Designed miniproteins, single chains. Designs and how they scored, part 67

Each design is a single chain, and the fold is of that chain. pLDDT is the mean over its residues in the fold that is shown.

## One batch from the design tools (miniprotein)

Design m2309
Fold by ESMFold2-Fast:
Order: C-alpha cells, then sequence, then structure tokens
Structure m2309 (fold): chain A 80 residues (1-80)
C-alpha cells in the first residue's frame, strides 16, 4: 500500500542518518557491551527526532545529517 511505502521510505532515511552518524563517531562509542547497545539506541533516537524536526522545518538531507552529528556529539560528551 502507499502508506506502507511511505513508512518504509521514512525508516530508510532515519537508518541512513543513524548509520552515517555512528560511522563518524565509531571510536567514541563505549566498548562495554551494555553501554554500546544503549549508546547506539540513543544515537538512533536522536536520528528519529532530527528526521521528524527536519520534516516539520523543511530541512535538507544535509542539514538533517549535520544537526544529528551536532546532537550526537553533545550526547556522547554528556556520557563522559
Amino acid sequence: SHMLQKLLEQQKEIDRIASEVIDEFSDEIPSDPVLEVLTRAGITAIAVEVYNLGLKEGLSKEEMLELAKKRVKEYLEKQK
């Protein structure tokens, strides 16, 4: 259905933002298995928030990615 296709497109965009941000900050993700899972989940949550904000505010894909990188950097600094 058209609704399912739209949801899958949104999920792909969120996954792209999350994966690109995880790759950029891979060396800063904790090696502890529990903290690693929680940190990756936190990054994914930030990607969802940024994507939804980007849709509301009409941000480009590049602007969404830069905002996600900024928020994840702040998130990781707070975990130290």
Scores: mean pLDDT 85

Design m2310
Fold by ESMFold2-Fast:
Structure m2310 (fold): chain A 94 residues (1-94)
Amino acid sequence: SSEVLAFLEEVEKALEEMKKNPKDKELLDKIYEEIRKRYHELIPKLSEEEQKLLDKILAGFALAVLHFKEGDLKSAELAIEQIRRQIERAREFS
């Protein structure tokens, strides 16, 4: 759906913003909270398949935030790459 595609674009922008500000823990929490809120607004409009895929993306996002907050930049970058692969997959079904 167009709403899923728009959400995936917002997630990609959020990932880039996190990469630019990896030590700003307050900004990282704010970015995650905004993405989580957007996802919850989307849930009633999602198919079961779309929800499972976006749940996986959101879980990966939470993990990336955790790694950045702990100063584990390498693990954060790996989590971001995993999220990007999941976004690419989601776009193929949208």
Scores: mean pLDDT 84

Design m2311
Fold by ESMFold2-Fast:
Structure m2311 (fold): chain A 96 residues (1-96)
Amino acid sequence: DRAREAFRRAAEKLQELADLFKNVYHADQSVVDSFSVPAELSRRVADAPDLDLARAALRRTQQLLELGKQVMPPEIVARLEEVVRLVEEGLAAIEA
């Protein structure tokens, strides 16, 4: 299922970023949570696709990207842009 695969990949990439900020950058829990919360939402959509939950995942990931553009290195911003595209593709597949 295309929607499940897209959200699974988004969840994996967001969790990798959460782990990077926790274990390498030693960021505050609030920063780690900014990645892990949309990761958990995307994982839940992958497990059981739901339109409202998918929209919530997109909103959270878009908010994270906009904040990231102000404070994060370009390579992290590029990774977040890829995640937003995956969530958008997954949402489109649910709506189809």
Scores: mean pLDDT 87

Design m2312
Fold by ESMFold2-Fast:
Structure m2312 (fold): chain A 111 residues (1-111)
Amino acid sequence: SLSDVENVLDALLEELLALAPAEYHPELEEAFARIKEAIRNRDVAALEEALERLLALLLAAFPAKAERIRAAFERLRAALREVIETPEPSVGQILRLLGAAEDLVLVLRSP
């Protein structure tokens, strides 16, 4: 369901706020709000813009992990594209989104 998608995104945001420097928190919160709005409205262009902003913020906050962030982020982008393109996201799509979010968090937690 859309609620399951939003729950995954909210959990990912909480993890990012715990790991990122405080100066990035307002922009991370805004980027996730725009992602959720784009998904609710099924606005692919708005989703892509919000994801580009989120990637830029992650690269700025974690410059030493740029290559690994880009790889993990492509999984997150692909999962969100699947979700926005379907009227009722399947359990499989929700699990792919959860897996992509968890992979990104693991990259950021790595030494």
Scores: mean pLDDT 89

Design m2313
Fold by ESMFold2-Fast:
Order: C-alpha cells, then structure tokens, then sequence
Structure m2313 (fold): chain A 79 residues (1-79)
C-alpha cells in the first residue's frame, strides 16, 4: 500500500471515528521512513485543518500506537 493510500484511509477512519482503523493505518505509516508533504497537505485540506495541526496529529497518533495506547486515547487526539 502506498503512503497516499494509507493517508486516504487515515482521513476516512478519522471522519468515521474508527479507533481500530486509525490504529491499523497509523501502525502501517510507522513502518515507513517518510510520508510525502503533498500527502500531508491533501489530508489537511480534506479534514479542514492546517498543515501544522495535521503534522502534530500524525506525530501524536504514532506515539500513541508505539506506546500501545487505548482506543479512547486515540479518539481524544482526533477531537
């Protein structure tokens, strides 16, 4: 799966408040060395967020998944 496809799935999971899918997709993003800025910019536009907010959220989600945080903690970050 490409970074573009993973970002698109993450956008949909956030819109649906699907904590399990957010975790799954974030774990796959963690296995990649780089997410293109163009994909982050597209995600920001689709969610109505700033690029800075989107970058911070991706970082927060990655840290939560690495630390095996609960689904409730994942949902709190996207609120």
Amino acid sequence: MTPRELVDQLVQAIKNRDAGKIREVTQQLLERNHIPLSDIQRMAKELGWSVSKTLNLIGDLMNLVLNKASNEEILKVID
Scores: mean pLDDT 82

Design m2314
Fold by ESMFold2-Fast:
Structure m2314 (fold): chain A 79 residues (1-79)
Amino acid sequence: MSETELAFQEVVELLGELRRALEAGDEEKIREIVERLKELVKRYPQFRSFVEGELQGFVEFHPDPRVRELAREALERFR
């Protein structure tokens, strides 16, 4: 498996952890995950659009309005 494939796997796993942290309202964990995603996207800029798209998906489509608000804040911190 290439280093790029391993990095993308980490991005997918972090986005799964982010969904759980958003649903739990764990603001500290959300910040930690967003900072790690920023580091990965700095190293692999080709993943930026994917991560932004997934965060925007939480902002627009999550059924819980509190989760949507936390996701919007996470997206702003990521940008």
Scores: mean pLDDT 86

Design m2315
Fold by ESMFold2-Fast:
Structure m2315 (fold): chain A 101 residues (1-101)
Amino acid sequence: MSQTQQLIDQALDYLSQGDIDRAIDLLQQAIQTAQQQGDDRTYSITMSMLSRVMSLRRRGRDDQVYRSAQMVRRGVQIRNRDPNDLQRVIDVSQSGIQDLQ
């Protein structure tokens, strides 16, 4: 598991708890770490997550952010059952964020 993925998992946990400000901070840290490590895929995914969360927060759509966070947290729980299946967590996280549209 990459170091950046751990930061993303923590951010998703904070989002599911309604602590959006902490989640944004962790997502920004994950973006910087992914960029430093040359992990373009994680960078793109994390940037997309941050952009959507900030956009929805700006539009007062906190309920949709909460719903998305619950879905991505379920993805994290699935990964914790199978810690080697990191791709599933990423796919579920992106799917949950897309459902906010």
Scores: mean pLDDT 65

Design m2316
Fold by ESMFold2-Fast:
Structure m2316 (fold): chain A 65 residues (1-65)
Amino acid sequence: SREAIEAALTRLFDVPAVFGPLVLSEVLGRPLSSFSEEVQERLRPFDLDGDGVITEAELRAWLAA
């Protein structure tokens, strides 16, 4: 579910106080290049097809592994 993905994103950033609950639309469908380099490094493993954009399906696949 979206709530599970949001909770997982918050956990992955390790500091909920820094990112709060990430708005899925802020992460999903946006080019990784639009984020800071540090955020790009954290998000890059979720870009399973290497197209520079994270999809909800890729994020779910990573979380399910």
Scores: mean pLDDT 62

Design m2317
Fold by ESMFold2-Fast:
Structure m2317 (fold): chain A 77 residues (1-77)
Amino acid sequence: HMEEGEEAARKFIEALEGTKKYFESQKEVPDEVLDNAEKQAEGLYKKLKEAFPESPLLPEAEKALEELKKLIEEKKK
C-alpha cells in the first residue's frame, strides 16, 4: 500500500511540474484554464493526503502545489 502511495505522490508531483512548465511556456493562458487547473490540483492533493497521509512525499507534493498556485497568480496579471 505504501508503494502505491509513493507512486501516486510522484505522479501527482510530475503532473503539477508538467502543468507549471506548460503555463510558463505559454504567452497567454485564459483565466478559466488557470482556475480549472488550480481547482483540479487542489482536489487531487486533498485526495492524495486522505488516501496516503503518511507518505514521505507529501511535503514535496505540497510544495509543487504551492509553486503552481503562485505561477497561476502571476499569469492572471
Scores: mean pLDDT 81

Design m2318
Fold by ESMFold2-Fast:
Structure m2318 (fold): chain A 97 residues (1-97)
Amino acid sequence: AEALIAQGKALEAQGNYLEAAKLYEAAGEEYAKKKDYRGATDAYNNASLSYEKAGDLEGSLEASVKALDYATKYVTSLSREERLEELRRMRERARRE
């Protein structure tokens, strides 16, 4: 999974957003199989953004829906304190973009 993320980032740096998005989706699937729902969420969010940059709005929307599904699975696996910490991180990410 981590190797696929690294390859996707390298493709993004080259402007190959469509291929980067596909590698991020593959990474998201690998994280999900390991029940790493946080990793899956981040990977599908990266895929959604890469699809958007490639002009594939359908792929972007589909990837964002998967990211939301895995984010829900991640949050429901957390303790109350861990859920509050995740909300803090999400708000920080939203403020940066």
Scores: mean pLDDT 81

Design m2319
Fold by ESMFold2-Fast:
Structure m2319 (fold): chain A 88 residues (1-88)
Amino acid sequence: SEEEAELAVELMQLLALYLKKHPDPEKNRYFAYQLMELLLGVKPDTVPPKLAEPSEAEQHILEAAKALRERRLEEAREHLEKAKEILE
């Protein structure tokens, strides 16, 4: 749907902003694998090490990705708005 596409674009924009502010390749690799699993519902063939607990911003992004995959668009929007508050 158009709303799903809009939320996916917002998720991508927030991911770009997060990576710009937090350019740690090892930590970001684990975060990316969590996003792949939650958003696409597939297990990656390799799992990078977990170096830290997810930040509040990372947790909201992960929950938004899961909600988008499960088509819970209201919850996805709420989590994206919370991530945006933290990152902006």
Scores: mean pLDDT 79

Design m2320
Fold by ESMFold2-Fast:
Structure m2320 (fold): chain A 73 residues (1-73)
Amino acid sequence: MDALRDEIADLAASLSEADQRALQEAIAAGAALHAAGASEEEALAAALERIRATGSPRLERIAALEEELARLE
């Protein structure tokens, strides 16, 4: 849903430099797995695991919204 994507974008824009770097590293890791032949589900799960490992409340919220978006699509 567009509203979920908008909320994710707003949260991403408000992240600290360290959290932005962690998010980009998680996205890159997921993309690398997908390029190596993993499914989109496996790539997303790996990215979400990395995001959650940071312990950042904003990144945890982004991870929860991404999971919700994936369940709807």
Scores: mean pLDDT 79

Design m2321
Fold by ESMFold2-Fast:
Structure m2321 (fold): chain A 92 residues (1-92)
Amino acid sequence: SAAEQHQANLEELKEYQRRAEEASEELVRALTGLGLDKAGQIIAESVRRSMKLLLEQAEKDPAKSQEYADRAKALTESVRRLAERTRAALEA
């Protein structure tokens, strides 16, 4: 049903919110190792704020919940890639 699909989209978005938080924590640790701790905190706060807004919008607009889940996935993947690249630079 549409309601079941909407709930699945919200659960997917919550999963990306959790994964983005984990990736943000990794990014902060890696940036701190490079002496860029303030930059790491600013980026992490921006990511958390964006994820919260995506979840709130998905909850308010069930017809667009898949679109917001897709945006949350893209944001999570971007943060994860940034964390991986930053860690690679720290370990070089």
Scores: mean pLDDT 88

Design m2322
Fold by ESMFold2-Fast:
Structure m2322 (fold): chain A 59 residues (1-59)
Amino acid sequence: MAALEEARKRGADQGGIDALRQDAEILAAQGLDAEGLLEMAVNKTPENVAKWQELIAAS
């Protein structure tokens, strides 16, 4: 996925890249665009982690 390379380029750690690889399709189905997916993978704030978990649970 081009998004994986972009996330790595923007400084996402391996955990963020792995989560994006596994969950990107689910998150996109919940309405996140490419920039939203990159933001959540790169910036692992408590708010972004909680939002990621909420979107996965809603699936």
Scores: mean pLDDT 70

Design m2323
Fold by ESMFold2-Fast:
Structure m2323 (fold): chain A 59 residues (1-59)
Amino acid sequence: NATPLTEEDRKIVREIADKYIEKYGENLTKEQMKEIIDEAVRKIKERDPNKKVKVLFEE
């Protein structure tokens, strides 16, 4: 089973999203949202490479 995201993992997603909002404004595109998720997943795996993570905002 995939390990559920922790509060720390969710914080990483929010920090990345906040940086995109600061750079591009609050009207983020679907492409930018995907980049945020991809970057967050990469950072989570870099911290714990053996962790199986679920993608946020899949639906």
Scores: mean pLDDT 67

Design m2324
Fold by ESMFold2-Fast:
Structure m2324 (fold): chain A 89 residues (1-89)
Amino acid sequence: APSIDEAVERIVEILNSDLPLKDKTREARRVLEEAVAGRSKNEIELLLDRIAEAIGELIKKETDPEKQAEYELIAGALLIEAVRLESQA
């Protein structure tokens, strides 16, 4: 499984790519699912905090409101997926 830092870096790379929103969301969810597997609740919370911090930095540096909205949408989708994955454990 990827480390927390590796998972965060992969998600940031996906968000910075020229992929369509649908593909970014799908790929980011895949990374999250892989990173959550076999981790404790405390480790999942740390992973989510690190993802939220990294996406927040992307939003702050982005000047295009449409791109800011895209980052916010993906962040929300990842949070919902993380809650779902934790509920299944």
Scores: mean pLDDT 82

Design m2325
Fold by ESMFold2-Fast:
Structure m2325 (fold): chain A 62 residues (1-62)
Amino acid sequence: SEEEINQLIQELELADPQDEEKIQTIVTSLLKTGDPQVGSKLNELAKSLPKEKLAILEKFAF
């Protein structure tokens, strides 16, 4: 659902960049939804993330 996707995006935004396992789990959950909105929301989030967290996101989502 859109609410679940928005919650996961928020958790990803707030996640500690040192917690790669948590980031991987959130990204995997987002990708498992199969929702076309996930890609757009991840791209928007990527524009605002610090470099350390962006690198981890790219490793698991891109």
Scores: mean pLDDT 77

Design m2326
Fold by ESMFold2-Fast:
Formats: C-alpha cells, structure tokens, sequence
Structure m2326 (fold): chain A 90 residues (1-90)
C-alpha cells in the first residue's frame, strides 16, 4: 500500500487533557493522540477490522498484526506548549 500521513497539532493548557482522532480509511485504522495536562503525548492506534489496539510513544514505530507499520513523530514548539504530531502509516 502507499504510505499515508496525517498531522495533528495540540496545545497544552496546563489543566485539561487535549485529544484528537485521525482515521486512515485505506488501512481501517483509528489513531488517537492525547496530550496530558502534564505535557505528555500518548498515541493509541486501533485496527478497526481486528479490534487490535497498540500504544505508540513519540519517535517510535509499531507493526500491527497485519504487517502495517505506524510511525509517530512529535515536535514541540520552543515554549513546549504546542505539539505537532505526525503519524505515518505504511
């Protein structure tokens, strides 16, 4: 399959968790990015066909049971309040 990429931008308000969900329809994947009030990023990928769920940490690649690879890259703004999360599926 051809690689598919999505970008999510989240801003820490210091009091609430922020989240965004991206769907990769060609792969039947749902990816949820959570930015905690403490500034911690957690990414969860769900295979909608199998129900498999994996947690991916910033800078890591995980391989799903079907052989699909999910890579997460995170870039913080200079003040570490805004995070840009790039998700690549291949």
Amino acid sequence: MEPETATVTLTNDGTTDQSATVRFEKYDLEVTVTLGADGRITVTVKDLKSGETKTIYPGETVTLANGVKVTVEVRASPDARTFTVTITVE
Scores: mean pLDDT 80

Design m2327
Fold by ESMFold2-Fast:
Structure m2327 (fold): chain A 70 residues (1-70)
Amino acid sequence: MLSEDQRRTVQKIVSDWVEQVDKAIAAGDLKKLEEILKQTEKDLSTVLDPSTTKGVVADMRGLAERKLAE
């Protein structure tokens, strides 16, 4: 299970990611979206186990795809 510190760090990384994704979508920069996701995956891998990192990244990719479809 994640510690409280790990959960807070992940929440901050996800929140920063959402803000960057929203800006990239508003700018129409789809290439930037992939760059943001790759960088966030690297950041998460410093705090989380590989299996947990993949799960979080998959959820984030799904959220980005939903935002693009709206």
Scores: mean pLDDT 77

Design m2328
Fold by ESMFold2-Fast:
Structure m2328 (fold): chain A 81 residues (1-81)
Amino acid sequence: SPVDEAIEKALEFLRKLQEEHPDDPVVRAALKALERIRENPALTPEQKYAAIKQTLDALAAERPEYREEIDKVKEEIDKLV
């Protein structure tokens, strides 16, 4: 589904960001949060999409230096849904 593609796009971005910043606990926490969102059978596609965007927004708030990259991936996922 478009939402599943959006989840995979966000996970790909966060895995790449973690490889670039392996000691950043905030990036690691965001990645774990997205994995839990993907695996949660209680969430509707719409709830998963909202949770992904909230996770990315929270990361941008804690790490303003990643904001430009986060905004680009948000634009990409918005085009999928």
Scores: mean pLDDT 85

Design m2329
Fold by ESMFold2-Fast:
Structure m2329 (fold): chain A 111 residues (1-111)
Amino acid sequence: MEIEKKIEEAKKLIQEAEESLKNGDYVRAARLYYEAAKIFKEIDPNSKEAYYLEGRAYKILADLYEEQGDFPVALALYEKALEYFIKAFGEDSPEVKELKARIEELKAKLE
């Protein structure tokens, strides 16, 4: 069925994103995760998998801007990633708690 084909296409994009991360192509990796998330949203607009993949795309870009010393842009992207991780995992999840801690550390560096 069409849904099974869409899931296979999304999985292929996730694999390509992981390969892009291994090769240091963070921008391409983020784009591929975002494209995979869009496919899952077409299947289910409230897909937790889609929320996770969107959050991961924002976090990858945030990591890149932080590495380049653009802390204000990195902070904004991490806060966006946090919104999606809360939707994917809930506020009490380890993933959300870890990202909140990183955001607070970055805020301290900006003062």
Scores: mean pLDDT 87

Design m2330
Fold by ESMFold2-Fast:
Structure m2330 (fold): chain A 98 residues (1-98)
Amino acid sequence: SMEILERNVELVRRIGKELGISEETIEEYVELVREELPDVELTEEAIRLILEESRGNLELFRELLLRAKALTPPGEPITAAHVEEVINSVFDQIKEAA
């Protein structure tokens, strides 16, 4: 819904600024959220964790968002727990490939 999207965008902008991410990078993140998650709620802690892990890396931000969405049941918000599961899975795959 538009209300969910607007809330997610506001949180990304606010937390991104708190973390010292450039305004240009924040707007790239906002565009991805608008395109990929127009109707899926993100908790503040989930957004914070995604932004902390992806700092300046647009591809990692997108990967974390999409995988967290895939793990989250339909109609439920994406939580920090879903994001943590994705982070652990992605790092395990990189570690095994090395």
Scores: mean pLDDT 81

Design m2331
Fold by ESMFold2-Fast:
Structure m2331 (fold): chain A 72 residues (1-72)
Amino acid sequence: SAVHEQFAALKADPAAQALLARAAAGELSDEELLTGLRRVGSPLSDETIAAMRAVADALGVRLSDLLVLGTR
């Protein structure tokens, strides 16, 4: 799936992992994280972002928390 492929790309990218660590520490908002991921060349598609937001809302967590968990 597109989500699985994008998560694998984030997991393989040290720059993306550094941004995820900063988001997990509360240093970045979800919007700042998504902007940073675009800047380092590991963007999430709008469809993936929408799907992840739906799951995050259902679980009562932040989008960044799901990204951190999914890229472990």
Scores: mean pLDDT 80

Design m2332
Fold by ESMFold2-Fast:
Structure m2332 (fold): chain A 64 residues (1-64)
Amino acid sequence: SLADLTAEMARAAAEGDAARLAELARRGVEQGLSKDQAGLMIAGAAAISGNSATAERAGREALA
């Protein structure tokens, strides 16, 4: 579910796991999210976790 995906993304961002956060974002796109929607979810994970640097790296890896 989107709620489960959001929770996993927030955890990955909090743990500094940019690769996991990128994987989760790509999985969201494969499941029907647009790149813009996946980008917003990465931004949300950054806001919840306070780890914007990890979210920025994940966004470049998943959405570039």
Scores: mean pLDDT 82

Design m2333
Fold by ESMFold2-Fast:
Structure m2333 (fold): chain A 86 residues (1-86)
Amino acid sequence: MDSLKSLTEKEIEELREKQLKKLEERKEELSEEEYEKFKEDIEIQAFIRREIVKGKTKEFEKLANDPSTTEEQVREFLLKKIEAEK
């Protein structure tokens, strides 16, 4: 099974780009909502993998430990963090 431990930051970015390109190829098969959700999932997974490599999962853990936080709010938080790293 593919292990997150074996991925470098470069490999994470290559995987992200590959997944985004594959999603664009499938855009006609997906609704606008499904396309945006899958795009967000790809960006979130790449961000989490980068944070794991850096040892910086603490902010994500704080959100996951808050029972009042919805999955949508976690996604929005992670997407804002992704934009802030640019």
Scores: mean pLDDT 70

Design m2334
Fold by ESMFold2-Fast:
Structure m2334 (fold): chain A 99 residues (1-99)
Amino acid sequence: RSELAARFTAARILAVAVETSLEIGASEEDIRGEVRALVELAREIAPELSEEERELLIRELERVREALRRAAREGRLSEEDAEELIRELEEVIEELRRL
């Protein structure tokens, strides 16, 4: 569906937005909001996605997880906030893998 394709594209844009926000030193509140928006959208669209599309979405979520880990190591995000957001991403990745 065009609607599903648009929402999948929005999820990919959100993933890029998180990476960009981490790169430019956006606020922890903004980064948190972007990650949570991505997690929520991923959960909403996942049941309608094909296996191949879910695998692509999982890779986007894994890239965001690694970006958060790098940002924490570089001191660009607090370890506490990074750990919380990484946990939320890992939870949704496992949910998608179980579908």
Scores: mean pLDDT 86

Design m2335
Fold by ESMFold2-Fast:
Structure m2335 (fold): chain A 95 residues (1-95)
Amino acid sequence: SAKVEELIRELHKLLDTNGDGKIDLEEFRFFLEVRTGKEYSDEGVRATIATIDKDGDGVISYEEFAAMLRSMFPNDETLIAYLEELIKELKEKKA
């Protein structure tokens, strides 16, 4: 879906604070904490990244991030609703 791709790109851009096209530990922690409402230790974040990070460089590529999000939801409609809510929350938290 074009809408899913647009929203994933917007979410990735909001998390990718340094503009290098990858999501690092601090950026992914922020994502997890906004998503779950829970605080995460560095170790907890690194362990979660390791399940997604196929190349083992300690950061998440756009492709790995997009694949993770798509795998979490049964259809595009549910994913779109989730992404729109999360993007709104992230914009408010980064103010």
Scores: mean pLDDT 78

Design m2336
Fold by ESMFold2-Fast:
Order: structure tokens, then C-alpha cells, then sequence
Structure m2336 (fold): chain A 85 residues (1-85)
């Protein structure tokens, strides 16, 4: 179902942020992104989605965050193709 695939999409993003949160240099920003993502999942609020994306953009300025975002984007693309089938 669409809802099931959306849940899997958010799980992939959350796992990526959890990996980034393990490094001291990115931990604080990654935690804020996770908090915003959790609010977005609970409320469906677009402002929380936008906040999570803003923190991801800050993480992308780091090498660790950029590599993890690229990984998550590839995983999301694969999931999108599965959803389209």
C-alpha cells in the first residue's frame, strides 16, 4: 500500500540521520533533524518536514552528512521504483 511504502521511506531517512548522529561533529544537527522528522511523522505537519530538510541541508555542508544523504537518496529512489511497480 501507499501508506506502507511511505512508512518505509521515513524509516530509511530516520536510519540515515541515526547514523550521522553517531559522529560528534554532526550529532547536534542530526538530533534536531530527527526530532523534526519524528514530529512530521506524528502530526503530518509540513513545517516539521521543512525543518527536518533544513537540518539535512546543514548536514550536507559536512562530508559525513553529504555522503549519508547521497546514500539515503539512492535508497529512496529504489523504494520509489518498487512503489511504481
Amino acid sequence: SVAEHRERQYELVRRGLERVSKDPSTRDIARKALEALDRALETGDQSAVDEAEAYWQKLEKTEIGRRERERVERELLELREELAA
Scores: mean pLDDT 80

Design m2337
Fold by ESMFold2-Fast:
Structure m2337 (fold): chain A 92 residues (1-92)
Amino acid sequence: SGPVSLEEQERILKEQLEEAEKLLEELKEKGAPEEYLERLKLQIEAGLRAAEILMNNDGEKREKVRKLIAEYQANQDDEEKSKELLEKIIEL
């Protein structure tokens, strides 16, 4: 556990989500392909969701997210499988 409270961790995650949404909009305005933006959005949303779960001491969800992260790392070159795994993390 870090030195920050759970409430402070939740605030940081919300701020990171808002910053990510701003970054996605800027990339879209600069002409980034929609497919690239959709994948980046999924990666950001899944990363933030995984961080939230790992902070919340839900042992069942933490085990599930660790397994999904490991599978994602093993399958990064498989675009379809990677997308499925990111969506599963978001659903937790």
Scores: mean pLDDT 77

Design m2338
Fold by ESMFold2-Fast:
Structure m2338 (fold): chain A 100 residues (1-100)
Amino acid sequence: LTEEEKKQIELEIKRYEELIKKDPTNASAYLGLGQAYLKLGEFEKAVEYYRKAIDILEKTDPNSPLLAVAYENLAQALEKLGKTDEAEFYRKKAEEIRKK
């Protein structure tokens, strides 16, 4: 990442944090935070925010395409952490949603 790309991602993080402050049920904002931290190589933080998005979406819209995206993004971050079995579990959950 260039310093300019890093600065842009940090600005995106601040914007998502403001969205969550206004609406703590904003699953899309938690997904955005997870993606931003994934780009920064902060895989543990990415996992944390993806799990928050998933918790919201499982309760509000368990068949949404957004939940499938959240599972796939979580799996990617888990693989970066070497948690391959857990990553495979979430990929299968994403596939089950896509079959519906």
Scores: mean pLDDT 86

Design m2339
Fold by ESMFold2-Fast:
Structure m2339 (fold): chain A 88 residues (1-88)
Amino acid sequence: GPLAEKEITPTPEFKEVLSKVGITKDTITLAEAFQAVLDLAGKEGLFDPEDPRLVKATNTPLGKVLGRDFDVSDLDALEAALLKHFVP
């Protein structure tokens, strides 16, 4: 969608999460943010082995940003959670 191509500024806390997957830019697209979240979840071994759509992010830097475990197939909920961590 249009938001996937728009450059937006992540919060300092989300920038720390993004740096763990090599993203150090001042602005990113929402598509880059989604990919970074998935890459970090894979790198940290956070996918549930019984349901690979579920990310167990509690007590991680990613969970601190998203505030919960999340389902990667629930793109609307994930988008809403991520948008809270971008500055206007």
Scores: mean pLDDT 74

Design m2340
Fold by ESMFold2-Fast:
Structure m2340 (fold): chain A 92 residues (1-92)
Amino acid sequence: MKELKVGEKITLKAGEEALTDNGLTVRVLSGEVTVENKGNYLKLTAGAEPATVEVSGPYDTITVELAPGETKYVYPNAKGLGVSDTEPSGIT
């Protein structure tokens, strides 16, 4: 398991995991994904192939599917983990 601190980014391949300093575990189930820790949210970007990513928090686990080159954002909310195609601004 690799460590991913706020402001850092890492590329994970299928079967690799990262633990964020905000308590999220990111595991790539298939493909290759670049994960950026933005503090309040994670930015997930797929490489040239489709990717599937599991994100686990203290209260919830979600699966995120990415098309080639697609970016999605994972953020904690009052009900667990949310996913957005738009970068969270805190005012949306």
Scores: mean pLDDT 78

Design m2341
Fold by ESMFold2-Fast:
Structure m2341 (fold): chain A 103 residues (1-103)
Amino acid sequence: DGDEVLYRVAKKEAEDAIAETQRLIDKLNELAKKYKGEVAQFAKEAIDRANELVDQAKKYLEEGEKAKDPKERTELYIKASKLYGQAVDLAEEALKKVEEMIK
């Protein structure tokens, strides 16, 4: 069956989502260091919220690594990717608002 193929796809999607989430959080951190004050506070609050989603996603990744059933692994990686996707959306919206604040 296609379980191994689905697992590989889900794992790659999770890895891509992890990389994108980290890139956006890093950019928010840079803006917080540069602008201080209200911009820094807003960026930090957004980073904290994104990190809460990342922490939940990491639990699913850990469960996925321990799972022996390829279907269970795939489902856990999909859940992780969804949470990273939510963190990406939150971080992108926060970046847009920060950029509007400094215009």
Scores: mean pLDDT 83

Design m2342
Fold by ESMFold2-Fast:
Structure m2342 (fold): chain A 85 residues (1-85)
Amino acid sequence: MAELEEEVRRLEAELTELTREAIAAGNEEAVEAAREAVRRLQEETAPLAAAAEAGDEEAREEMLRIAVRVAREGIARVRAALEAA
C-alpha cells in the first residue's frame, strides 16, 4: 500500500506541474487534458470513496490503483499536447 500512496503523491505533483506549464504556455489542448484527468479520477474513484473512508483496505487499494492509472494516462496526454505545440 505505501508504494501505491507514494506513487500517487509523485504523479499528483507531476500533473500539477504540467498543468501549470500548460496554463503558462496558453496550450488549451494540454489544459483540457489535465482537466479531463482530474474529472476521470473523481468519477472512477467515487464508487469506492465511501468504503475506503470507512477503512476498507481493498477499496482503498483499488482507488490508489485507479488513481495511478488515470494520472499516468493524463500525464501522457498533457505531455503529448505540450510536445505537439
Scores: mean pLDDT 84

